# Designs tried in a protein design run: designed miniproteins, single chains, continued (2). Part 28

Each design is a single chain, and the fold is of that chain. pLDDT is the mean over its residues in the fold that is shown.

## One batch from the design tools (miniprotein)

Design m4945
Fold by ESMFold2-Fast:
Structure m4945 (fold): chain A 83 residues (1-83)
Amino acid sequence: MQSQADQLRDQSIRLIGQGNGEDGVRLGIQSYDLVIQIDPNDATAYTNRGQYYQSLGDTQRSRDYYQRSLDLDPNNEEARGLL
C-alpha cells in the first residue's frame, strides 16, 4: 500500500502539473515532513523539502534544509549546488 507521504507527493505533482503550483508545493513539503519523521537521516528528503520552500520564495528556510542535507551527506552535490 502507498504510504501517506507517497500519496501526498503524488497529489503534489498532479497539482503542480495542473497549474496549482502553490498548493502542490505545500503538499510536497508535507510529504517530505512525513519522510523525515520516518527517517530523520534521509539527506535527499531535506534537499527536496528545501527546493519546495525555495519555490514559495522562502530562501532562508530552503538554505537551512540544504545545509541539513549536507550535514547528513557531505557528498550530496545537489544540495551543495543549491546553496
Scores: mean pLDDT 75

Design m4946
Fold by ESMFold2-Fast:
Structure m4946 (fold): chain A 60 residues (1-60)
Amino acid sequence: MSLEQLEAVVDDLATEYGLTPEQKEEIKEYARKLLSDPSRSDEQVVHEVSKKIQELKEKQ
């Protein structure tokens, strides 16, 4: 998965879950760190990002 594709997924999820711009940037930074780990699959990265978004929404 390319960085552009990952950022597009984060933007779509942030809009869907109503994240703030600050939370969206936090999720993008987290996603970039996950993507830089070669032991993680693209599907695992998306799953971890979705989990992190749910955690942030619960803390609102």
Scores: mean pLDDT 77

Design m4947
Fold by ESMFold2-Fast:
Structure m4947 (fold): chain A 99 residues (1-99)
Amino acid sequence: MKEELEELRERLAELAKRALLEAKDDRVANLLLAGATAVARALEGAISGSLSKEEILELLEESEELLEEAREEGEEKEQPIVEELLELAERARELVLEM
């Protein structure tokens, strides 16, 4: 579980860098970065034990809402990064629920 959360954190860092490079619209870029930041906070809280399970799940829900908004406003070229971030957030939620 902890190793899988750490792997997701590493993947998230890579996806956040791609979001900065691939998003041409500042609004979509900001939504992607805000969503990625919420996932990063959730993963760090889960790994360190500094956040409760409820607090982690709230951050993941916030991330999903931001990323869904990025999906609605984003162009076709931005959809792959949005989908990968949403999939990562869902995987993080599954791991946290099993903790």
Scores: mean pLDDT 82

Design m4948
Fold by ESMFold2-Fast:
Structure m4948 (fold): chain A 92 residues (1-92)
Amino acid sequence: SEAEALVEEAAEHLYEAIKALAEGDLEAAREHFLLAGEHLAKALELDPSLRPLLEEREKAALPYLKEAMEAIAAGDKEKAIEYGKKAAEALR
């Protein structure tokens, strides 16, 4: 569905945001985080029944996002990107 496609695009933007953060590109990271949020909001506007599913996917993604952010803080770009990918996969 269109709503499911928007969720997939949001997951891709989340991954690109984490990659940008790992590389120190704060402007690109901000843009991708905003786009991810906008796509998720539009998906829920089109199909409000997705909310419980998206909440479970967000809960599954959060531990990976935490690992990615800790890796960014440690300067471990490769680990940050790998966990960013896992977070995005959990969201889709």
Scores: mean pLDDT 88

Design m4949
Fold by ESMFold2-Fast:
Structure m4949 (fold): chain A 110 residues (1-110)
Amino acid sequence: SEEEIMEEMIKFVERIVERVRELVEEFPDDETLRELLERLEALLERLKNATTIEEALAIMDEVADLLGETTLAHEAKGTKEHLRIAMELGAQEVLLRAFIVSVKRELKKR
């Protein structure tokens, strides 16, 4: 169960990294997206090396915060393209935060 939860956390962040990679390829001049990708790849490696669920949850919170920060940065630019990126990153943040809450709730029912 704990190993399965850790594996699902890794898969969730891997899907986010892949989607951000696709956005970087679509918008190669967007330095903020490139920086997001590099920081997400570093967080994914930390997550793969996490030995406890508590450590993994802390890394997942960092991923969500980074998505939120990048969403706000794109929203502030106000172009149609930046708004589309913000909406997509914001959706990923909402889904990730919901997943984190569900994991914390499961641990609390112990």
Scores: mean pLDDT 88

Design m4950
Fold by ESMFold2-Fast:
Structure m4950 (fold): chain A 100 residues (1-100)
Amino acid sequence: MAKEAAEKLKELLKKYNLEPTEEFLKAFLDFLDIDKDGTITEEEFKSIFGTIDEKELETDTEKFHLEMFKILDLDKDGVITKEEIKAILEALGIDPSKVL
């Protein structure tokens, strides 16, 4: 599951001309503040990305963050956990301690 999620993440990021680098993932996870309680809900994720005012990419931005959430939500329960993130980072070849 984590390996499949890591491959889907690579494909999604590549589609938007992004790479799953340590720097990108650290900035992304810091932005989500996931290390505070170890979880992020679908509502919190939508709140974070719903305020990004990119007029030309409104539809694509919504699609992007929804696909990101679905990939990171390994058990499909509507909550992303720190443990799911660690599993994906490890599958990407990134040390979770460098990002989390």
Scores: mean pLDDT 67

Design m4951
Fold by ESMFold2-Fast:
Structure m4951 (fold): chain A 66 residues (1-66)
Amino acid sequence: SMMKEILEFLNKVTVNPSDTKEELIEKLSKLTGLSKSTIEKIVPSVEHFLEDPFGVAKKLLEEKKK
C-alpha cells in the first residue's frame, strides 16, 4: 500500500521548523537515494514540506520507482 510506504517513510524523517533547506535536502537524499537536485525540485522549502508532508513523501517515492 502506498499509504503504508508513506507512513513508514515519514516515521524515518525527523523535520523541525528550525531545520535549514540544506539539512532537509540532505536527510531526504540519504533516505531515498535520490540526488539533491531532484529533491530540491520536489521540496523547494521546509515550509512546503511541513504544509504537505504526505504529498512530498508520495512524490519522492514515485521518483525512486522511476
Scores: mean pLDDT 79

Design m4952
Fold by ESMFold2-Fast:
Structure m4952 (fold): chain A 65 residues (1-65)
Amino acid sequence: SMKEDSEILQKANAEVRKLGGVGVALSAGKVVAAVAPTSPEQAEEIRKVTEEAAEKLGYKAEVFE
């Protein structure tokens, strides 16, 4: 449902921000995250969070570096 999708996105957004990223949004059928400026290790964790959220929502992930 839209509410469940929103909860998944909100959790992913909070995790990405905690890792030093900008945030996560749903855009053009993809779950999108921005990672700059983060360390390589934090960027990989942001990618994982984004990919997991995308998989749960049935979309593809895209991470902007």
Scores: mean pLDDT 73

Design m4953
Fold by ESMFold2-Fast:
Structure m4953 (fold): chain A 80 residues (1-80)
Amino acid sequence: EIDKLEKEVKELGREFAELERQKAKDPEALRIAMDAGVEIVAVAATATSDIASGADKDKVRLDMLKRQKEILRRAVEKLR
């Protein structure tokens, strides 16, 4: 369900931001954070383009949230 995934993505994003803040002096942590940020922006841009082209909004949003959750989960694991 979209609402549940949106909440999970927000919670992972909060954990990611806190870990990034704690490791702000680590160059490897900065690289991991930048890579994750670029991937999240790319996923959001693709979703926006697909919706503008007439794709089903609910299906596109569900796919986007699943991809964003996976990106954030991997980033959090790498930053731990």
Scores: mean pLDDT 82

Design m4954
Fold by ESMFold2-Fast:
Structure m4954 (fold): chain A 67 residues (1-67)
Amino acid sequence: GEELLEQIDEEIEKAIKSVEEQDYESLSQHLVNIERLIAQMDPEVAEVARERRRKMIEKIREILEKQ
């Protein structure tokens, strides 16, 4: 439900912050947490989470290009 998507949004924020701080160990952990949360979701909710994950990956790529 909504609670898992809220956790996805929190982990996405932490992943983006980790890459901005060049903390790649924390980035790796937050990416693992996102995958674990998606695995717990109903398929329809998981599709919404995967869309948010895709946008996060695009943002991370943009940040890495500036490092």
Scores: mean pLDDT 86

Design m4955
Fold by ESMFold2-Fast:
Structure m4955 (fold): chain A 65 residues (1-65)
Amino acid sequence: MFEDMLKKIEAVAKEVKSLDRASAEQKLGDTVYDIQVEATKNKMSSEDVRTLLQRVLEILREVRE
């Protein structure tokens, strides 16, 4: 579960490097929504959710800078 979400986030990180900023930001927003859905459905710990969201924020920073 958590590891599968990390793999998905890393795949998104690769994909957004080829996208324009607006498309990249939308893709990252969709990824945040997917994390929230999976966290709720599978009772993911707050620490795991925080780790996944921090990784998304790191990718967003790279896209914007």
Scores: mean pLDDT 81

Design m4956
Fold by ESMFold2-Fast:
Structure m4956 (fold): chain A 82 residues (1-82)
Amino acid sequence: MEELEEQLKTATGLERLELLLKLGKLYKEEGKLEEAAKYYKEALKIVEEHKDDPLIQLALQNPAVQQLLKEGKELIEELKKK
């Protein structure tokens, strides 16, 4: 995990989106839901800030990316209710 978090400090655009989604999934699989939600929230921010970027648009057409973003949104909403 630390290696991915170190890469995240210097990553931008598509690379940052991919790392954030990977970290969110890994933390969710470990049951660390608050950390997972944090990374998913940052991934959603990258999508909103770079929605006109062709590489981000291409990534958003990937069903795996769409599923991870959907799961991230659902997790954030569930944690907000607690």
Scores: mean pLDDT 79

Design m4957
Fold by ESMFold2-Fast:
Parts: sequence; C-alpha cells; structure tokens
Structure m4957 (fold): chain A 93 residues (1-93)
Amino acid sequence: ASAEELLAAGVAAARAGDVETAAAHFTAASQSPDPEIAAKANALLSQVYQHLGDMERAREAYRRAGELIAELGDAELAEEVQRLAGEVRAALA
C-alpha cells in the first residue's frame, strides 16, 4: 500500500476501535520519505499512544511531528494534521 493508503487505513482502523491495527498502519506510514505523510503519521501515532497510556512514546511522536511541520513551514499542513489528530482522538475516546 502507498503511505497515503496506510494513513487512510489507520484512520479507518481507529474509527473501528482497532487500536493495534491503527498503530501498525501509522507506524508504517511514519517511515515514508514524504515529510508531509511522516508528519501526519507521527501526529496520529501520538494520539494512539496517548489512548494506550504510553506517554513517553506519545511525546516522542508529537515532537517528531512538530519538527517535520516546522521544517516544512506549511500552515495548511499544520491545520490538516490538527484536524486528523482530532478525528483519531475522538474515534478512540
């Protein structure tokens, strides 16, 4: 699957309550050489780890997403990442 397909599959898994599948797909997407996809994947992994109570991994993923967003300087990407993270957080609540 493409990294974009992995992100979409991860979001679908999170909405279905399949946290393990969501984590696996977001982890795979985070390895993408596309920094926009890697930023999205790391932000979504942070939400998954927060849900699992793994605060150290959540903070690390959040930091990595922030670094990538800062490097790109794209406000539209930052807004999209916030929206996607909110959707995954709501799905896991």
Scores: mean pLDDT 87

Design m4958
Fold by ESMFold2-Fast:
Structure m4958 (fold): chain A 91 residues (1-91)
Amino acid sequence: MENEALRILAEALRELAARASPEVAAPAAEAARLVEELARTEPGSPEALALEERAVEAMRRVREAAAKDPADAALLAEALAEAARRAEALA
């Protein structure tokens, strides 16, 4: 379930990157790539820990960029809510 939840998050971030302003699209695409790499990496490995730290930092950049524009902030909130709903459906 962990890998599937990460895959769902990566998909939501790619959708955000397609719809948001260029300032949010670039960090969102980077975050999606890192989250997708983390989903394909062995859980608990040193590689997974390094990717998790990079993904957390990339998500911070997405949140900071999106906070500058109400429209981008709304798109980020929508993307995260959709990812959460899809992840809950797997329970």
Scores: mean pLDDT 82

Design m4959
Fold by ESMFold2-Fast:
Structure m4959 (fold): chain A 89 residues (1-89)
Amino acid sequence: SKELEELIERLRELIEKMKEAVEKDDEEAFFEYQREIHVVLGEIAERGALERPEVRELLKEYYEILRKWAEKNHPDVEIPEEDLEAPVE
């Protein structure tokens, strides 16, 4: 689907921008991109595409960015638990 392809590309774009926000210590941009990523992931999940290899790779990068941000700015991780669990049925 063209819509799904657009969602995956949007997810990739947001992850890249989120990496820049971490490097610049831009807290506002970081949380704004995190919110947008969760919206896009929800739409991908509704289309049953969350298990696709390309989406799983992007999710891995996303969680790695969250972990780096938490380690850098907070000793205890402060990220929403929403969709942090392994994608199982």
Scores: mean pLDDT 77

Design m4960
Fold by ESMFold2-Fast:
Structure m4960 (fold): chain A 65 residues (1-65)
Amino acid sequence: SLEAAARALWEAPSLSEARALLERILRDHGITLPEDELDRLARELWEAPSLEEARRILAETLARH
């Protein structure tokens, strides 16, 4: 589910693990981002102030692609 994916990204043990997980999620949806965009998005999701905000960011990203 979208919530489970967002939670996994938000609660990842490290930024590098969040980044690797995000790359897999996006690839499963047929989305490939430039490395700089992927790094920025992973940080935004991992450092989001709440799970609700992380879910919103992920949903918006998937909807745009």
Scores: mean pLDDT 87

Design m4961
Fold by ESMFold2-Fast:
Structure m4961 (fold): chain A 76 residues (1-76)
Amino acid sequence: DAALAALLEEARALEAEIAKLRQTEEGFERTLAAQRRFLAQALELGLLSPEEAAALLARMEAGLPRARALLAEHKA
């Protein structure tokens, strides 16, 4: 569970970075790249099934278009 705890801490740090950088598309792209690397590490460690990793990646990628739309409306 220590490896899972470490991944959760990294995920929380990435979420905090997204919150800080949510005003810029460049920030979103950099954070998304970091999140993809994080998921690759989780797969290598066997902490996530391929299905679980795909679901998390889909959530991360779905969040980006939604965040951009909200920023365009000035409601984010």
Scores: mean pLDDT 68

Design m4962
Fold by ESMFold2-Fast:
Structure m4962 (fold): chain A 109 residues (1-109)
Amino acid sequence: PLDERLDRLSEEATRYGAELGRKYATASVEDIDKAVKEAEKYGRELGKDLPPVVQELLAALSGANAATEILRKAREIGADPEVIEHAERLNAEYGQRLDEAVRRLLAEQ
């Protein structure tokens, strides 16, 4: 069933995003950008054979979880203000993107 498959893929996108975020949490702004984009790409690939709305949901979910973990760790270690500010912007951007993806998925059901 699609619902059971979507649940499993969403859990995987969430787990991968968070794991990738943990690996890059203390990196430069450039490395943080690369990590979040890599998480987004992974989520999108998970949904490759699914409708575009599902691909976007998984991409946004993975990216959002990476950005959230990066922000959390950057604050925990007292990273440079520029790194924290950049992480806050990415967290807000991917949070909004995830919210929009969820709304679109619900509207297309």
Scores: mean pLDDT 83

Design m4963
Fold by ESMFold2-Fast:
Structure m4963 (fold): chain A 114 residues (1-114)
Amino acid sequence: SELEEIIKKLRELVKKLEELNKDGHPLLKNAIKLLEEAIKILEELIEKKKKGTLTKEDIEDAIFELEEIAGLLGIILGIAKITKDLSQEALDLIREAIDLVEEAIKILKKLLEE
């Protein structure tokens, strides 16, 4: 599943961000939390799909929540670029996370058309 591959990549990004977050920076802590929330949303959708209980409303709600998560990650990235508090490696990982969340949203929007 394309969504299962995205979840795997998001989990790898969480591990990398946690390794960079040895100092407990609030922006990294918040980014990690948002990625964990995105993973949970996607895992719940996959579970509902496997059980045959997935509704159009479930997909629409997930799109809304994932768009909010992508927006909040974008705000974190913007703040970090202004303050210069995060390493380039951390900024690159947050950007990759935004791109993966946006790809998940595109996949979910296509499911609404099928």
Scores: mean pLDDT 89

Design m4964
Fold by ESMFold2-Fast:
Structure m4964 (fold): chain A 80 residues (1-80)
Amino acid sequence: MPEVLDVEPAEGRRHYLELAKKSKSISERISWLGGAAYYAQAEMGRFVDMVINSTTKTKADAEKAHQQIERLREEVQRLV
């Protein structure tokens, strides 16, 4: 498993993407991309939890949360 950093998932994803770009071997690059995907999924889970636990009555807030989830889903797909 990639090492879990005590950082926001977005920062963890960015960190591993930078490591992947600097990697000279394909296998090492794939390993770092896996770490980036892990943090993208963790961030998606946080948004889902916020939607479930918040009484968001504003349609705009709900739409923003859905857009963030979709963006993270696409980001995970791009890493594969």
Scores: mean pLDDT 65

Design m4965
Fold by ESMFold2-Fast:
Structure m4965 (fold): chain A 94 residues (1-94)
Amino acid sequence: SEEDIERMIEVVEKTEESVLEVLPEELHPWFRKAMEEIKERIRAGDYDGALEVLDELERKFREAYEAGKITRRQYVVVESALTLLKMRINVEKR
């Protein structure tokens, strides 16, 4: 339903805010753009597409950590937040 989509968008926005508090400023534009793509896919009812963007985002954060662009602490917090978001989207796509 439209209200279910609205609630999912709220969850995405809260996840975005929590990650931005920890993430280096130089990664903010890239991360905001990825979260906006996730929201657009959710609004379209494309939950599988939203999960694909999240999987790409997780891979890119791993790459950023390996390249020394984020700390281990930042990486752990981000991975936890994205994992929780993935679980919520997986519940909703049923």
Scores: mean pLDDT 87

Design m4966
Fold by ESMFold2-Fast:
Structure m4966 (fold): chain A 69 residues (1-69)
Amino acid sequence: SEEELERLRKTIDELADELAKQGYKDVADKIRKLAEDPSKLGEAITLMNSAVSRLRREELKKKQEELKK
């Protein structure tokens, strides 16, 4: 539905903003550009999931290094 698509776009924009603040501006901009086209919304979601997974791995790695004094 159109309402569900609008909610997905809002979520994508919010997550892209967070990625940009974490230093992933280039991928965030690419995700936003893809999300402008309804036919590419699936590609935007896939790229977002990949970027979030990468960010989470880097965060966990950094925390593990903090535990090893």
Scores: mean pLDDT 78

Design m4967
Fold by ESMFold2-Fast:
Structure m4967 (fold): chain A 64 residues (1-64)
Amino acid sequence: SMLEERIEKLTAEALETLADDETRRGLVQEMKAQVLENSTPEDVEAFERALRALVEAHRAALAG
């Protein structure tokens, strides 16, 4: 489905940014599993916001 393709793309982009962050990569995979079970547009938007928050937290940790 188009929603599953979007979930895969969002996951891939987040994992590229989180390459050296094993803990946040694990959280991304757990959240991906959950959103794939529900797959509503609202759940995908929540997933995208959660991924953005994880990426921003990772970048903040690196910036000091």
Scores: mean pLDDT 83

Design m4968
Fold by ESMFold2-Fast:
Structure m4968 (fold): chain A 62 residues (1-62)
Amino acid sequence: SGGEAGRRGAERAAERGNDGRGAGASAPMQTLDAGDRKGAANGAQAGVAGHDAETVARASEA
């Protein structure tokens, strides 16, 4: 899947990347249930923040 996979992949990558913020440090603890839920919730918000941060960075550069 081309176009849709790109969109879904980018969104999922952002969520997994943000989940790694907690899971990466706590991977040995294997607190997946709590960490994954928190990561998923923060992942969605980080995705929005990421887009906004990029826009702010460009505005600051200008």
Scores: mean pLDDT 48

Design m4969
Fold by ESMFold2-Fast:
Structure m4969 (fold): chain A 83 residues (1-83)
Amino acid sequence: MSREEAERAAEEAAREMAAVLTEERPEIPERPAYEAALAAMRKAMELVFFEDRPISSEEVQQEAVRVMEETLARLTAEERARA
């Protein structure tokens, strides 16, 4: 997989994930949901296709979830601060 293909796949997956995330948690605005999903998908793609060390699917999932939750918490706090 090329980096361009991985980035396109991450963007597509992030849109789908953001839609699910906002449906499940309607308190999350669309922008923070998309940004968090995109960060998680980019992290997963880097670990699976571009990391030069062996990595388990469990590690990929844990890191992606971690990046998503950290990004979501940060961006959601920013949205709340604007209100």
Scores: mean pLDDT 77

Design m4970
Fold by ESMFold2-Fast:
Structure m4970 (fold): chain A 108 residues (1-108)
Amino acid sequence: VSQEELNRLVLLAEASEGVFLMRVHVLQKIYGKDNPELQALLDELNDASKDLTDLRKNKASKQEVIDELEEHIAELQKLKDASTIPEVKALADKAIQTYKEIIEQIKS
């Protein structure tokens, strides 16, 4: 993909994270704001958002973006596997699928 297309795909990932963060806030109303699984998911999504913003600002290569997304997929998979809350598993899975789709588009 072109640098401009790569930039658009990173922005799409950042936008998707905003939606996921909103969903975590809804779950915090049900399970409590101090729920450790929800806090871990919130921290991971915020970390991913910061890393993607930094990659975009620094005009990172395709491989750097892929490597970063794969790292966040691995962390989300750990959170999904350790979770006891079905909605946390579902939300982590949605985030993983979103990042995998973006990687596929970067590779094409």
Scores: mean pLDDT 86

Design m4971
Fold by ESMFold2-Fast:
Structure m4971 (fold): chain A 87 residues (1-87)
Amino acid sequence: MKKYKLNDELKKFFKEVTGSDKDEITEAELFRALRDYLAKHGLFDPENPAIADLKDSPLGKIFDVDKIDLSNVEELYERLKKYAEEL
């Protein structure tokens, strides 16, 4: 199972979402935390629930992106590699 070492911004986000101080996470843990955050804050696009609008959100600043496609998990993990070190 692939693990990633979180940068300070992602670690802060993960702690706020999951309550965990872990600095290493799996892809599955990240994807779950991301989905839970998006659902809790109503960030899913009402016309396409696979798309989330991150504009003006902390996640949009962290990932440097306005929208993400949750159906394309490979693209999300490639973006994660820019903000977390693969272990």
Scores: mean pLDDT 71

Design m4972
Fold by ESMFold2-Fast:
Structure m4972 (fold): chain A 78 residues (1-78)
Amino acid sequence: KEYTTAKAILTINGKKAEIITKPTAYGEKAEVEVKLEEMSEKDKKYVEEAAEVLAAQLEDQQKDLGKAVKVDTAELVL
């Protein structure tokens, strides 16, 4: 059975990326789907790193998925 779907939206250099995490049917394994607007390969790398963090947080099912994932250019400098 599929469980609760969680998603986060990242904004990097004014471009949006959606990270969707859901268990697969019958496998109960987390599945991560990333949808990107046009952005540089460097920005895509940052989105991929954020997706890995969100996937790890699926172990905390029924718990706060963590922080809102909103990253702007200014935050990437940090």
Scores: mean pLDDT 54

Design m4973
Fold by ESMFold2-Fast:
Structure m4973 (fold): chain A 94 residues (1-94)
Amino acid sequence: MVKVIKLESVREAVEKLAESAVKGHISGEQPDAYEAKGAKVSIVSIEEHPDGTYELTLEVEFPDGTKRLYRATVLVVDGEIVSIGVRLEREERE
């Protein structure tokens, strides 16, 4: 079964899915003090590979000044998002 989606639409979907997945990951790991609602999520970079894999670096800033760097890997096949992996890459504190 083949689904055809334009690359622009896929990129926007990838960005929104990565943000949602990072918020879900935070909600699963953090107590109420660090709810996704209180954190600011931003996309630092997006890398599009010829094989249809997208690698995103996302930065999450918490109200207390803690900064976390997440990496999201999204696999796209025939213009459809097939899988997403999210991982905490680094936590920065000052």
Scores: mean pLDDT 68

Design m4974
Fold by ESMFold2-Fast:
Structure m4974 (fold): chain A 85 residues (1-85)
Amino acid sequence: EIAPEVAARLEAAARELAPEVEARGAEIKASGDREALDELLREAYVRLARRLGFPEEEIAELEELLRTDPSAAYELMRARIEALS
């Protein structure tokens, strides 16, 4: 379903972002702050979308959906990644 080249690009982008997200995530997880964790995840998805070359218009839509409707945001992210395949 996802092309190998798109999967490799996802893996590369995730590897680049992982150290920062892991450090921030560990700190937030220790505090039990769910809202801060949700915010970190939103920032991570937006940064991942930018690294994958999503148009700025779609990134703005994703950022809004991640705040208002996370299920729709995840579906949009998945559909765009599949479209890159």
Scores: mean pLDDT 73

Design m4975
Fold by ESMFold2-Fast:
Structure m4975 (fold): chain A 111 residues (1-111)
Amino acid sequence: SEKAEELKELGKQAVEAAKKGDEKKASEYAKKAGELGEKMGKEGDLEAAKAGADGVIEAAETALKLGLEKAAKEAAEGLVRAGRGLMEGGDITTGTGYVLRGIGLLLDVEL
């Protein structure tokens, strides 16, 4: 999927921005990846939605490790969005897994 490559690149950019401590850019890329992942999942592009979810997981974990709370929150919310898109697109098991992981990451940020 062309959109899977786009989402993979957005996830990579979010991770790289987080590693550099650029919280604003990390948040922007994570938000874009989550929103596009949700949209692609809802449209039935499950490969793209999974690529988006995997990218924002890595971004959220990187941001949490570095204390970038805003970027971690945006990435965790993006994971919930991509998982929800997957569920609506018909991959209920994988989508539910991503939603639950995203909620766990949000609790790590908010607590």
Scores: mean pLDDT 87

Design m4976
Fold by ESMFold2-Fast:
Structure m4976 (fold): chain A 70 residues (1-70)
Amino acid sequence: HMSPVEQLDAEINKVLDEVEKQAKKAWEEGRKAGLSDEEIQKRVYEIAVEGGKKIAELRDQRDALEAAQA
């Protein structure tokens, strides 16, 4: 059904959704624990870094495929 580009877009969206869910959980748990915004941001940053690396790889593959078909 999906083209390779559409498959990569779906994977990017999946990673983005996972990062969002983990970030929300980190904020909720951190606030319950009485952590400062800066302390919670440290945890969220780690989640964002891991997700961002994966998204960057997928975006690079997507752009390369799109360019090859242009």
Scores: mean pLDDT 82

Design m4977
Fold by ESMFold2-Fast:
Structure m4977 (fold): chain A 85 residues (1-85)
Amino acid sequence: SAADVAARQERILAAVRQTIATVEARLADPSTNTPEQIKLDTLALQNAKEMAEAILELSRDPAIRARAEEVIKQVDAALEKLAAA
């Protein structure tokens, strides 16, 4: 149903937000911020962005679309921080 699709999209966006939070927490601790971890976190954020962009394209729900746009901006900011690290 449309409600089941919306619920799944909301869970994916929540997972994207959790990925951002996890990466930003690691960036705050230089002891865990190895070159290998930066590469893995970059890949994780790129994959998370693609999922949020797919939801933005597929969703007709303005609330879900607004949340997808917001998490895409947050992913872009986190990717910029990683590139500077």
Scores: mean pLDDT 88

Design m4978
Fold by ESMFold2-Fast:
Structure m4978 (fold): chain A 88 residues (1-88)
Amino acid sequence: DPEARAAEIQRFREERETVNAQQTMKLLQEKSNISKPTVEESMAESLGLNLKKEGVEASREELLAAARAMLDGSPEEAEEALTRVMNG
């Protein structure tokens, strides 16, 4: 269903933006004079935390690649990138 797929993509994009905003606000509260993190870095940090909960460690480069797929790609591309990171 193309409409259901479009809604899923939109929801995923909104979640990414929310995560970035929350992380930016937290950093601003802790440090009054810092540069804002990029959206890719915010997503990479979130992915790294989730992977560590599952006992999986990935390099920063792998996490950034997955974050870029989540930001610029389709939900399928994001899932594939996450699967690659999870599998090593």
Scores: mean pLDDT 67

